# Ledger of designs, part 68: designed miniproteins, single chains, continued (3)

Each design is a single chain, and the fold is of that chain. pLDDT is the mean over its residues in the fold that is shown.

## One batch from the design tools (miniprotein)

Design m10351
Fold by ESMFold2-Fast:
Structure m10351 (fold): chain A 66 residues (1-66)
Amino acid sequence: SAAEAASRYGRLAAEAGGEEGGRAADKATVAGASGNWQLMEREAAKAPTEEARRYALLAGEAAGKS
């Protein structure tokens, strides 16, 4: 499901960027689920590594597909 995909990407963001990566993914997920794509991208961009930012963005995008 979209929620399961978002959860998996959130875990990967936390693995790649630690607590900050996971926090960015959580905020991107909430923004994505609400259809706020600009906020989703902004929150994902706060992740500390390129890999964590990619996973945070994927988490938000997956949440928006629910």
Scores: mean pLDDT 84

Design m10352
Fold by ESMFold2-Fast:
Structure m10352 (fold): chain A 79 residues (1-79)
Amino acid sequence: SEELVNQLLGLVTDPALRQAIQEQIQVLQTSQKGSAEFEKAQQALLVLLSKADEAVKTYLGEDVDKDLTSIVNFIKSLV
């Protein structure tokens, strides 16, 4: 939902990272599922979220020791 996206973006302290995440979410939501654009946005968003602030990782249910499941589930919730 838009509220969930806005809450997540509000936890990102780096403005450039916040903008990059927002742009990839927009591409993911507006691209045809299974297109090259969709796949690239999905991969880019996974990388960006994996490097986000600890507050973002905590919000998504990630821990410091590598569980990507929460990030993947969040990305799936956007489509």
Scores: mean pLDDT 72

Design m10353
Fold by ESMFold2-Fast:
Structure m10353 (fold): chain A 90 residues (1-90)
Amino acid sequence: MGKLEELLAEAVERIRAGASSQEVADYLIKETKKIAKRGAEEILAAKDSDLQELLRQLQQATRETGSDASVLSKALAEVAEIVQKILDEV
């Protein structure tokens, strides 16, 4: 499983465990930037379909826990932009 998939799975777990949207948002952005900086191969190992499914799970967990969806949505958009820029370079 790719590092991006592991990151999103961990974010889902953290939201379900009661972590704040801001804490999870900061975690996702920082760790995604670290993955991107290490090289495109770690991002290329992720499957778009798997990433989309994990993003849906994260959004669903946010709705179910009553967490701030706007904070998390902005973080997910930034993560998606970082990932897409690397994928477009292939």
Scores: mean pLDDT 74

Design m10354
Fold by ESMFold2-Fast:
Structure m10354 (fold): chain A 99 residues (1-99)
Amino acid sequence: SAEEKIKERLEKMQPQIDLTAFMMAYSKVLREQNPNISDDEISAASMRLMKALTENDEKALQELLSQFSPEQQEQFKAEYKRLKEQMTELLRKYYEKLG
């Protein structure tokens, strides 16, 4: 069915959605935590995060996220969830239009 084809396309895109949403949520919280941080410093931290995520380096991920306070960890989780849901919905609508 058309619904099954949309589901299969979304499932194939899930790793890319997850990675993009995680990276965007991290950069946002990092900027909010450090108002004086430069774009170059955010870019460098984001590149370290991307490497840890793509290499499945759980230790490096934990070290990067441990710089956030418990409150900022909750803000990160909320933003990550929001971005994942937003990206998934946008892609679902796109695939529905493709037939």
Scores: mean pLDDT 84

Design m10355
Fold by ESMFold2-Fast:
Structure m10355 (fold): chain A 69 residues (1-69)
Amino acid sequence: KYTLLVVTVPADKKAEVKEAVKRLGGEILEEFPGTNAFKILVPADKVEELKKLVESLGGYVSLEEPATR
């Protein structure tokens, strides 16, 4: 099972975040270079690990799920 996330990090940390997403078995769906943000798909059990890594790099993670189910 996968979770859709938006990750925002400092410009100099973008490559580290991309590598971490790939290492955790996720994929980058879209990149927003003007805001240093990425729309990513990551295994649900890896969300907390990725969030901690992003926060350690000075970034933050937003959960992007449909508002209504």
Scores: mean pLDDT 76

Design m10356
Fold by ESMFold2-Fast:
Structure m10356 (fold): chain A 96 residues (1-96)
Amino acid sequence: MQKLTESQYKAAEELGELLTRKFAPYAKSPFEAYSIVSMNKEANNLIDLFLKLSKINKDALFGPLMKGFSKAIGKAKLNLSDAELEAEVKLIASKV
């Protein structure tokens, strides 16, 4: 099983926070955020992009992603365009 570096773990947390604030801004729990994000096609496309760029194994993503969802609860909604959102995902992946 892949053990993530600190930078990989932090990048995956930042992704989870970004996706929650964009797609699940009114979620009351990390599990509600996960449910909303997992059902969103655009969010899943961004997760796939992040995995390709970060070289993180998909099986290692869930833990840090859930921590990112948790950190996003109560934070303000992000009003990003599709292009700005993709750029932010690429920036987060570059930190790995």
Scores: mean pLDDT 86

Design m10357
Fold by ESMFold2-Fast:
Parts: C-alpha cells; sequence; structure tokens
Structure m10357 (fold): chain A 68 residues (1-68)
C-alpha cells in the first residue's frame, strides 16, 4: 500500500517534469494538510488537474500510483 509520502513524491516528479512546480507545491501542501484517505486526496488532485486542463498529466499520475 502506497504511503502519502510516496504519492507526494510521484506527483511532485510528474508535475515538475511538466513545468508546474507551483501547482506541485500546492498539491503537496493540500495532501499534508488533509486528514482524508488517499482515495479522497486523489479525488481532490484529479479535480484540480481537470480544472487546469491537465488530463494527460493526471493519467500519468494515476498510472504511476496504481503501479505501486
Amino acid sequence: QPSIDQIISIITQIMNSHGMPDTSQQITDMMQSSSGSPQDIMSQIMQIMNDQGHQTTMSQIMQSIQSM
């Protein structure tokens, strides 16, 4: 089972590779501040990514997390 730390690491790496360090930091802060389950946190991340139009990046994040 992936830890929150591992999920944050993957998101940070993928977001930075797409030139979005500010969004990566915002997501990291949100995940660390949230007391929700990893599934709830992922739903919030998907909402942010969809709102910003980063569907391809979102798919890569989901695939990486599911491969853990």
Scores: mean pLDDT 70

Design m10358
Fold by ESMFold2-Fast:
Structure m10358 (fold): chain A 75 residues (1-75)
Amino acid sequence: AAAEARALAAEGRAAAEAGDLETARSLYQKAMEHYHALTPAEAAEVAAGLGEVYRALGDEARAQSAYQFARILAE
C-alpha cells in the first residue's frame, strides 16, 4: 500500500513535469486513494501536487479543495 502510493505519486510528478496533466491528475488521484498508507507529510505533498495539476487544468475549485486538504494533512 505505502510503496504503491509512493510509486503512483512519483509517476504523477513525472507526468506533471512532462506536461501530461491528465495522466498526472489520474496518478495523483490514485495515490490519494491510498493516502492513509502515507505519512501526513507525504500525503500533504501528494494533495498539493494534485492541486497544482487541477489549477494547470483550469479547475480552480478542485485545486483550492486539494490545497485545503494538503494543509489539513500537514497538521
Scores: mean pLDDT 83

Design m10359
Fold by ESMFold2-Fast:
Structure m10359 (fold): chain A 106 residues (1-106)
Amino acid sequence: MKTVIVTNGTGSGRRESREAGREAGEKGEKLVAIRLSGEESLGVLSAIEEARKYGAEVIESSSLDDWQEADVIVIGLGSSTTKDQAQMQGKSIASLSGGELKVVGF
């Protein structure tokens, strides 16, 4: 089952995204990091850094189409994104991917 994480990189979002990246590496999973807002998400960057450190295959993307080959999908939104907006975006991708949704950093 795919894991879908949506974060704006605030609060606990950085920690939880980093932990997801580490777990992907430890499990030998593939992580896709998607930045949709055009802004950097510190949560996404933390997930990428830890995933690569622990040996996960990491793909960086600005397109939702790249999720199909991933075990773990981390989606970065701008820091001004509301929790409700993040939930709507995440539910759409989780539905398409058959993944479990986790919204963090609000």
Scores: mean pLDDT 73

Design m10360
Fold by ESMFold2-Fast:
Structure m10360 (fold): chain A 97 residues (1-97)
Amino acid sequence: EEELKEIERFLEWYENAKKYIEKHITDPRLKKAYLIAVYRLLKEYPEAKEKGIDSISYSPKEIIENMTDEELDELYKQVEEEIANLRSKAESLRKKM
């Protein structure tokens, strides 16, 4: 039960951040960089959700400046796969309730 709640909170915050980025960022590379930065922030600092999306301008710049488009695409794919795995795990846990 606690694990399900943790995963659902993580996914909800990530989805809210994604919606915000989709509304405000038009460049596809910048969108990927922001989503990678948000995913990393949530993994390293679970409390980072309290700081809100307003702080995302911190780390996407470093990602964009130091990475090729191919490296950015690969990292974004890894983030998408991890999010998909978390969604599958949450669904599995719900079925056991």
Scores: mean pLDDT 70

Design m10361
Fold by ESMFold2-Fast:
Structure m10361 (fold): chain A 87 residues (1-87)
Amino acid sequence: SLSEEQLKKIEEAFKKFDKDGDGVIDKEELKELLSTIFGRELSDAQVDQLLSEFSKYDKDGDGKLDFEEFVEMVKNAIDQMIENILK
């Protein structure tokens, strides 16, 4: 599970990439956001796994995630990947 500090960093990174203040991010912004959170670029396999989960949490079908959908995706889809990257 993500700690409160990790969630805070995710929130701050999300807001940084949400330049328009509309509360959503697209797939390219997601890649940049994740690189920021992990302090380096993710592998292709890690990015592909996250992007495959993107469509499951894109409730509006508009190709964008809001903050709550993004956090749920990260917690459920990549909890083990986050643990391994941060170690």
Scores: mean pLDDT 67

Design m10362
Fold by ESMFold2-Fast:
Structure m10362 (fold): chain A 50 residues (1-50)
Amino acid sequence: SIGEKLGLPRDLAERAEEMARAGHSAKEISEELGIPLIHALAVKAQVDRE
C-alpha cells in the first residue's frame, strides 16, 4: 500500500487509507493516527486519484 511505501506500519497504513476513502482530511488522519501530516497528505492524495 502507499502508506507502507512511506514507511508506515501496516496497521497505520491501512487505517490511514480507510480514513482517506471515508473522506477525512489529511489533518484529521494525521491527528487521529499520530502520523506526520506529510504522510497523511500523501495517502489522501493517492487515494483521491484512484
Scores: mean pLDDT 78

Design m10363
Fold by ESMFold2-Fast:
Structure m10363 (fold): chain A 95 residues (1-95)
Amino acid sequence: SFIDKWKERLREALETMSPLQVMEEIRRIVDEAFENDNLTSNDLYDLLQEVSLVGSEIIKATTDPALKRQIEEELGKIGGEILFEYTRRLSEENS
């Protein structure tokens, strides 16, 4: 499944990349998900949960206060974008 592939990509990123590089990988996955009209609202909800989990791990690993704030702000924006797209697709599925 697509979500299993994204979970694997994010796990690998957490093990091998810097916090900012993991954030770039999150953005790429989210952009790819939004371009894929075959994904359901449930798939986007799973993505939101995974991004939240990975985001928490990045924040905990980040020691620089300025970078931590930058990451928290970007994760908030990404989370909002996923929630908006989730709600949009959920509405279409119930129409």
Scores: mean pLDDT 87

Design m10364
Fold by ESMFold2-Fast:
Order: structure tokens, then C-alpha cells, then sequence
Structure m10364 (fold): chain A 63 residues (1-63)
């Protein structure tokens, strides 16, 4: 699913950036800077489209 693909991409990006992140629910507890860096890295990876990312983030009420 789109949600599972986005979560996997975010976990991979968080590991690469050294950001403490274990699930999409953790996005609400991240600093704005860490959240922005994570989102940017996922988009730049090309594994997830901005639209797919937006849909997944909407489901976790990050907006």
C-alpha cells in the first residue's frame, strides 16, 4: 500500500540521517527541522512521490 511504502521510505531516511524514528506516529514528536529534513530526504530518494507522501501524512494527522 502507499502507506506502507511511505513508512518504509521514512524509516530508511531516518536511519541515514540519524533521526530517532520508529513509526509514522513519531513524526508528531520530531522537531520541525528533523521533520523537514526527513520529508526532503524521502522526496529526493525518488522512492515516493510528493502526492503519496502527502496522503500518508494526512492519515497520521501531521498537518
Amino acid sequence: STFERVEAALLEAAKALGIPFSSLADLASLSGADAEALVRAVIQSGKVSPEDLSEALHRVALA
Scores: mean pLDDT 74

Design m10365
Fold by ESMFold2-Fast:
Structure m10365 (fold): chain A 68 residues (1-68)
Amino acid sequence: SASQKLVEQLKKEIEELVARYQATGDEAAFQAGLRELFAKAKATLSEEDFKELEEYALRLYIDAQEAQ
């Protein structure tokens, strides 16, 4: 569905935000990027699709922290 394609696109954008944060250490830019992405997601996605996106972001962030 169009909604699922958008979820997959936003997941890739989260991956890019995490990768940039790991490369630069710029926490302010990372937080700003996540805030904008989640605001857009809340406006466009269903509650179910938004929850999937939140769970993905949390998992990716935890995995990145555990790789230290």
Scores: mean pLDDT 80

Design m10366
Fold by ESMFold2-Fast:
Structure m10366 (fold): chain A 73 residues (1-73)
Amino acid sequence: MKEVKTAADASDLEEVRAAVEAGVEEAKENNAEKLVVYLNATGASEEDIKKAIELAKELAEKAGLEVEVVIVE
């Protein structure tokens, strides 16, 4: 697997952190270079979404992974 996907609610930063950390571990196990993070923005504020995106990018970048963040409703 060259790409790993994970998902979390943008309004729950602890869920975002856990999902990204799990995705990072899966990517390392499968020698994937890219992590795709699906953030559910339903009911989330713009500030919540921004923080979730920043957190996902920070954690993936520290792990040496390319990251793509996809906002979903």
Scores: mean pLDDT 83

Design m10367
Fold by ESMFold2-Fast:
Structure m10367 (fold): chain A 64 residues (1-64)
Amino acid sequence: NAARVAELQAKAAEHEALASYHEGRFKDLEKVKDKYPDELEREKASAEVHRGAAEHYRRQAALL
């Protein structure tokens, strides 16, 4: 189903963008990691979650 593939690809792209955003924030926070360690860990965790979600949706789309 082309519509379902498009939906999964859109979700993958959305999570990819969120992962990149949080990866960028994580990199910026690494420069001041002694000042905001909890925020550094939260941004890292968010990046990993969204990266995994993007990969999951991409795999689902590839199987259709």
Scores: mean pLDDT 85

Design m10368
Fold by ESMFold2-Fast:
Structure m10368 (fold): chain A 84 residues (1-84)
Amino acid sequence: MAVVTFRIKTASKEALEKVKEILKNAAENSEGVLSLEIKELSETELEAVVTLKSEEDAKRFAKTMKDILLGVEGVESVEVEIEA
C-alpha cells in the first residue's frame, strides 16, 4: 500500500473544479486505487491524497496524473509526493 499526495494551485476557481473532476474520474477508472480524499485549501488550491495497492501503482498514477493536470488550462503548479 502506498500514498500519493498532490498539491495543486490554479489561476481560477473554475480551473480548480475541473482539476477536482479529473482527479475523481481518474481514481474511479484507475486500477489499484483504494481511496481518494480531496481537501480544498482555498478556491484556487487543493490537496488530494490517493491511496493505492502498491508502490508500482502509486508511481504510475503519480506520473500519469501530473502530466494530465499540468496540461489543464489554468493549472499553475502540481507538486507530487509518494509515500510507500
Scores: mean pLDDT 86

Design m10369
Fold by ESMFold2-Fast:
Structure m10369 (fold): chain A 68 residues (1-68)
Amino acid sequence: SAHTEAGIAAERAGDYDTAVAHYLAALREDPANRRALNNLLRLLIRRGQLSAYAEELRPSVEILFPAP
C-alpha cells in the first residue's frame, strides 16, 4: 500500500514516529498486510517501543501469526 511505502521512506529518513504512523495506517487498511507488520515490529523492537503498541497490533498479529 501507499502507506507501507511511505513508512519505509520515513524510516530511511530517520523519522521513526512518522514511519510508525504510516505502518499503522497500512494495517488499518489491511490487517493482513504482512510487509507493514514485519517492518513495524522490527522497528518497535529495535526502539524498545513494542509494548506501547501491543493492543493496537493485536488484530494483525492474530491474523498473520496465529497462536499454536
Scores: mean pLDDT 82

Design m10370
Fold by ESMFold2-Fast:
Structure m10370 (fold): chain A 117 residues (1-117)
Amino acid sequence: GPPPVEVLADLVPAPEVSAERFRALVREILAVIERHRDDPEKALEEIERIAARHGARLVVITVPADLPRAEKVRLFAAATQEAMRAGRSVRDPAAPAEAAVEALLAAAREFAEAEAA
């Protein structure tokens, strides 16, 4: 079969976006995911529009699952730089929408956990 792949996804705020504004954005994105639970493609489409209005970009990439963590971090950082330079979201068309939404939920959970620490 094809080699295993992992989808990495997150919301990337521009430097001028405050922590309070970004927290509000994350809450709005979680509500979008819940509203479109049976339509992950529609969820991602709405997330891209909302993020852009709030000075953030959606970044979704597909990486080989067997890559070292440091290499995955480097590839995601490169995609983030491209999104900021282009002034638009980056979304790998090979990434299944459901996997991208699951990765975003994991990132939102990690963000909430860091804020609570």
Scores: mean pLDDT 86

Design m10371
Fold by ESMFold2-Fast:
Structure m10371 (fold): chain A 93 residues (1-93)
Amino acid sequence: SMKELEELLKKLLEEALKKLGVDKEVQEIIKKATFESDKEAAEKLKKEYSKEAFEVTYEVTKKVAEYLIKYGDEQDKKDAEEYLKKLEELKAK
């Protein structure tokens, strides 16, 4: 479900942001904008943190795909593997 995915994404986002060395203040803004529909945080992210937003989106998407490959059903695994390949191609550009 979307709620289960959101709970997973919150944990993966926290780990991804720590690994990327994103400042803790920016981490909190990204979390609020992404999961809490905080309009002020979303506006700040849009205006000031577009590079960090891209890096976070890349890392979170990659971790979600890796999770689905490991724990998802057969269709989830196939879709996640195909999506991960496309994501890596996009990153390489």
Scores: mean pLDDT 64

Design m10372
Fold by ESMFold2-Fast:
Order: structure tokens, then sequence, then C-alpha cells
Structure m10372 (fold): chain A 69 residues (1-69)
């Protein structure tokens, strides 16, 4: 079964992943401003990052819900 330690460990992973996503978003914005990538390429990369973050947060919620049951 899911333990409180499992949830805490995964929550830490999610927090670290959120920090990495924020850093990557800043790099994407810089590349867009510098004309290295198109607006369409920037939008695609941002959408992918948002999607990945939504999946990881969704899994955390499932683990938290399982622990509460």
Amino acid sequence: GVTEEDVENYKKYVEEFEEQVEEQKKEIEKKLKDGVITEEEAQFQLDVLDGLLAITKGLLKLLEDKLKQ
C-alpha cells in the first residue's frame, strides 16, 4: 500500500521538477527574445512542459488520495 513516506518522497520529486520546469521556461523565453526559436516552437515547448507537470501533479494527488483511504 501507499505509505506517508512514499507521498513525502514523491512530493519532493514534484517540487524539484517544478523548479526545473521554471528554469526551462526562462530559457525558452530567452531563446524567443533572442530570435533563436519561433513563437510557435516556444509555445509547443511550453505546452509540453505544462503537460508533463500536470501529469506529475496528477500522480501526486492520486497517491495522496490513496493514503487518505
Scores: mean pLDDT 85

Design m10373
Fold by ESMFold2-Fast:
Structure m10373 (fold): chain A 60 residues (1-60)
Amino acid sequence: EEEERELRQKVAKAAYLLVNTDLSIEEIAKKVGFDSVEEFEETFKRLTGLSPEEFRKLYR
């Protein structure tokens, strides 16, 4: 339960960085504290319904 809250906070920070910066998906994943880009992409899509790349394209 607490772990899911931490993941949501990481995803929220990543969403901000995707829209407001030119950082790569890999750089954002590392900056918000994911161990791998794959884990980040899966978690982001699970929580937002969009891949990080789709999210950036839609909201940037």
Scores: mean pLDDT 83

Design m10374
Fold by ESMFold2-Fast:
Structure m10374 (fold): chain A 93 residues (1-93)
Amino acid sequence: MEEELKRLEEELERVDKALEALDGKAVSDTVLAAIEHPGEITEEMKKAAEEAKKLAASYGIELPEDAVNALGILGALIGKKLELKRKIEELKK
């Protein structure tokens, strides 16, 4: 139990660090581009998605292959954080 709890807490910390790094200008620029051009995936949005994927990978975080833009990647990281928090709470009970 304690070993599993520590692993989940360490993974949660890695996800939190990745989320903080993605809370930068690149994600904001992607959101603005999506508002201005809702039907178009621009080269800037593709670059933001690739940078976000590289960042997540550098923290040892695996993302779904269908996370094709920075917002989708951010959403996947938030989902993973919620899943980890739920597992940690279950192990503490």
Scores: mean pLDDT 66

Design m10375
Fold by ESMFold2-Fast:
Formats: C-alpha cells, structure tokens, sequence
Structure m10375 (fold): chain A 84 residues (1-84)
C-alpha cells in the first residue's frame, strides 16, 4: 500500500500506524463507518468489483490520510478473518 509505505518512509512504526488508524476510525460518524464496512465486505466477497472500485476511488479522493489508513487496516483484518 502506497499510504503505509509513505508513513513507514516517515519513520512511523506499525504500532503508531495502528493507533492513528484506530483514532481515525473512532472519529468517523457511525453512518460512514457502516458504509466503509459494507464496501470492504463487498470487495472481500468479490461482489460488484467495478462499483466497489468506483466508490472506493470517490471516497479516497475525499478522505484524509488517517481515514485511508483506517480503511486499509480494517480491510486487511476483515480479509484475514474470512480466511480463518
């Protein structure tokens, strides 16, 4: 991920990245968190990938760096849980 690579290049640890992502996630409105979870679940289930990609791009253009990091870390966690 370009975002994680950029933060690592700035000397930020994985633990610091997780904490920042957690703070950004907790700061999001409940409606936005629900929308993000639904989008991630659709991506993991390979449902409407073209629509998911379009919505993700629109949200990425309007999201802060911390919000984008939160999306990525939550997406990785949900993908891991599906494989287990």
Amino acid sequence: SALIEEWRARGVSVEELRERAREAWEALPEEKRKELIELIEKAINKENLEEVEKKAKELEENASAEELLAWQLIGEELARKKEA
Scores: mean pLDDT 68

Design m10376
Fold by ESMFold2-Fast:
Structure m10376 (fold): chain A 89 residues (1-89)
Amino acid sequence: MEEIEKIVQEMYEKGYKDPIDVSLSIMGVTGKKGDDVDKIMKKNNITWEEVFKMEKIVEEAGKKKGITFDNPPETLGTVKTQVDIVPVK
């Protein structure tokens, strides 16, 4: 359970606000470029029913870390980033 909590927190910090996306990542579906998610699921005999079950686990794990997918956190302000030298006009 702590393993799922850490994965959920890490993915949320990376901007994954959808518990289904997190669930698919845990199940090994995301990260495969070139195919639609549903095609990958079907090929691996993963059903949407199983994804929804994982979604509930992800939501519960998120709540333990203070993460709510129903109410995404306020947008973080942009931080100052290093910029290149701009030519004077």
Scores: mean pLDDT 62

Design m10377
Fold by ESMFold2-Fast:
Structure m10377 (fold): chain A 73 residues (1-73)
Amino acid sequence: GGHSLDEAEARALFDAADRDGDGRVSQRELFEALTERPGILNGAQFEALMAAFARRPTLTLEEFLATIAAANA
């Protein structure tokens, strides 16, 4: 089932995925964080993030938040 992540939830997911604290997350780090948080992303949010990673190897917090916000629209 789908749900809308608020900014605090999206920031918490980013922080969990950013295991090295460099302020960027890779697709691999995001997948690792998602295995610990099943169902936190709906299909649209997941698809939007995969599309973003197809364009760039890593996402900053701002890029991650913008991608989630766009998927929730």
Scores: mean pLDDT 77

Design m10378
Fold by ESMFold2-Fast:
Structure m10378 (fold): chain A 79 residues (1-79)
Amino acid sequence: SSEAEAALRAGREAFAARDYAAAARHFQTAVDIYLAELGRAAGDDPGFREAARLLALALNHLGRSDEAQALGRRLSVLA
């Protein structure tokens, strides 16, 4: 959706500025919107996959690696 795409774009801008906390919030918003709109089909969406990948990367930059790993485990069931 345009809303999810806007959140993904805002996240990329924050990430480029090295504001990993803001980036993680925006990427989480994008992930949440894709899941609400697509359910299990979100796993096949390129925008969702990018938002989830970048969220994990931002969380690792923040030292929140346990949350990044939990996200990866949750996403493994969306195949």
Scores: mean pLDDT 86

Design m10379
Fold by ESMFold2-Fast:
Structure m10379 (fold): chain A 87 residues (1-87)
Amino acid sequence: HMLTQEEVDRLLAILRGGNATPEEIREALRKLLAHPDPEVQVRAVEAAGILKESRDPELQAIVDELLDEAMKHPDPEVQKAAREARK
């Protein structure tokens, strides 16, 4: 089942809202990175880059894992966003 645009926007809001648990963030990032649209994947990686500034070590581990996966993504724009997010 493909995520609707409303579901994508809701998942991105979870990542940007600051109220999500590490588990919610992990699931939101995995769902967005699995989306077939590279634009959605780039937005997920950009949101993960913002979350990298968190002082929560569990969240840091999740973000690092997913950014490493995005660095290996076949789409060059997704790889570029992941490199920028990792600084």
Scores: mean pLDDT 76

Design m10380
Fold by ESMFold2-Fast:
Structure m10380 (fold): chain A 76 residues (1-76)
Amino acid sequence: MMYIEVEDELRPELVFKAETLEEAKEQIEKSGLPRDVQEEVIRALEKAASLVKKGEDVEMTVSDGTFKVKARNVEE
């Protein structure tokens, strides 16, 4: 199982946790962020999910460090 957490230092209300990449993408699309920012964060989520599938724990900063994406594999 995958665990994904997204944090926005400027918008703490955007902090959410998701068990799947698709759930995380849906939360970003519903966040009301500008389309360009949504696309950048979604690309970071897809990259993080790819790395987690290879057995890595991931922490990435996006949009000049404003957004932090954390992803890990939870054994179950």
Scores: mean pLDDT 71

Design m10381
Fold by ESMFold2-Fast:
Structure m10381 (fold): chain A 79 residues (1-79)
Amino acid sequence: ALEALREADRRAEEEADAMAAAPGGREDVREHLLRLADLLEELGATELAELLREYLRHAGTDPERVAEIQARTEALLAE
């Protein structure tokens, strides 16, 4: 399950890098990451999907929440 998730994340990261290089790419990356959150939820990784959505809501506006989300994500992925 996590292996398939990491492979999907790697493919999404490669596409996101290509999108980010284009004009307006930052908005395209956000949209791509929201699709990744939907895929995580479909795979049963509901908590990771919610953390990613929460990160996207607070990125660039609330650094304390971003730090909390990163810590929670690391804790989930460590096990």
Scores: mean pLDDT 69

Design m10382
Fold by ESMFold2-Fast:
Structure m10382 (fold): chain A 87 residues (1-87)
Amino acid sequence: MEEERVAERALEELRPLLETLSPEEQEALRAAVETAAYAVLRYGKEEAKRLARRLLLSQGLPEERAEEWAERAAEAAERALEELKKE
């Protein structure tokens, strides 16, 4: 699916951050990126950030961390989508 391609590209961009995280934190960020990829294709960046933030909060992340990671996930997904549209 197109969202899978967006998610893979976004995860590549976030790889330096992922490499600094615990396995549990990596899983949470990957889920947020997958959610952002799904949402950015259909609703755009603002909705992608909102949905990723909600997912991270539901997984028990503190509000501050959830907001930071949701922003990063949405930005990475938006850039990935823009790159794929140029192909």
Scores: mean pLDDT 84

Design m10383
Fold by ESMFold2-Fast:
Structure m10383 (fold): chain A 120 residues (1-120)
Amino acid sequence: MEARELAERAAREAEEALRYTRKAREEAEKAGDLETAKQLDVLQLEIAGAAFLLRKAAETGNETLLQHGRVEAEAAARKLEEILKRAEEKGNLKAAELLRKAKREAEEAARLAEEALEEL
């Protein structure tokens, strides 16, 4: 039960990271930063994959899906950090704020998934 609750929380945080990443992509596009918008289009698919794996891990109790979702959430957080630095350098403060939120949620998803694995 405890591992499942942690996995469910991890899935919610990954879904939240996806939501903020979508909003950041829209703000980048509005600012004319098409390169950042394109990078966020690709990253949205990766975060959606992490969210899907964590959600399925929570539903099924599958340790392999939980481990894979954790690794993908960690990778997404690193990519969000790189794109955040670029948005800050370009002065896109709205996209940068949303990317900071997305990164925090992706990091929290990975942390909760790791805790869920420790409870198994």
Scores: mean pLDDT 90

Design m10384
Fold by ESMFold2-Fast:
Structure m10384 (fold): chain A 90 residues (1-90)
Amino acid sequence: SDLAEGLTRLAESLLKSPDPRLHELAEKLLELKDKTSLEALKEVIRLVAEAQRLLLIREKKITDPAEIEKIRAEMEKLKEEAIAALEAEA
């Protein structure tokens, strides 16, 4: 499926990073790429949100603890909203 291909491409991108946290997220995404259960989709949302948080901090070279916390809070909010929307459709 297009979703499975998209998750595979995202995971391959994360594996190119020297950050071991992104490698862990990539491995989990690859395990979930063919799963369609509500729980698997929720886990994909959690993993994508964490990957985006880490990539944004890395790409923009953010070192200010206040800015890092702001990004964490924003990604957490987006994750919770996405999971709530998914659960409402189930």
Scores: mean pLDDT 77

Design m10385
Fold by ESMFold2-Fast:
Structure m10385 (fold): chain A 62 residues (1-62)
Amino acid sequence: SMEEAREAGMKAGRDVLEKDPADVEGSTRAGLQAALEAGASDKEAAQTAKEIREEAERAKAE
């Protein structure tokens, strides 16, 4: 489902941030790729990547 693809993307992005909290670009790219691999459209994968980037930027501000 689209929800499963989004969850896969978010998990991949968060796994990158767990190893390097400053790697906003790497986490965003990992989330994009994982969502696409899980069957997301380009648009859905881009949305997932945007959510990961926003989460990473907020974590850096705290």
Scores: mean pLDDT 81

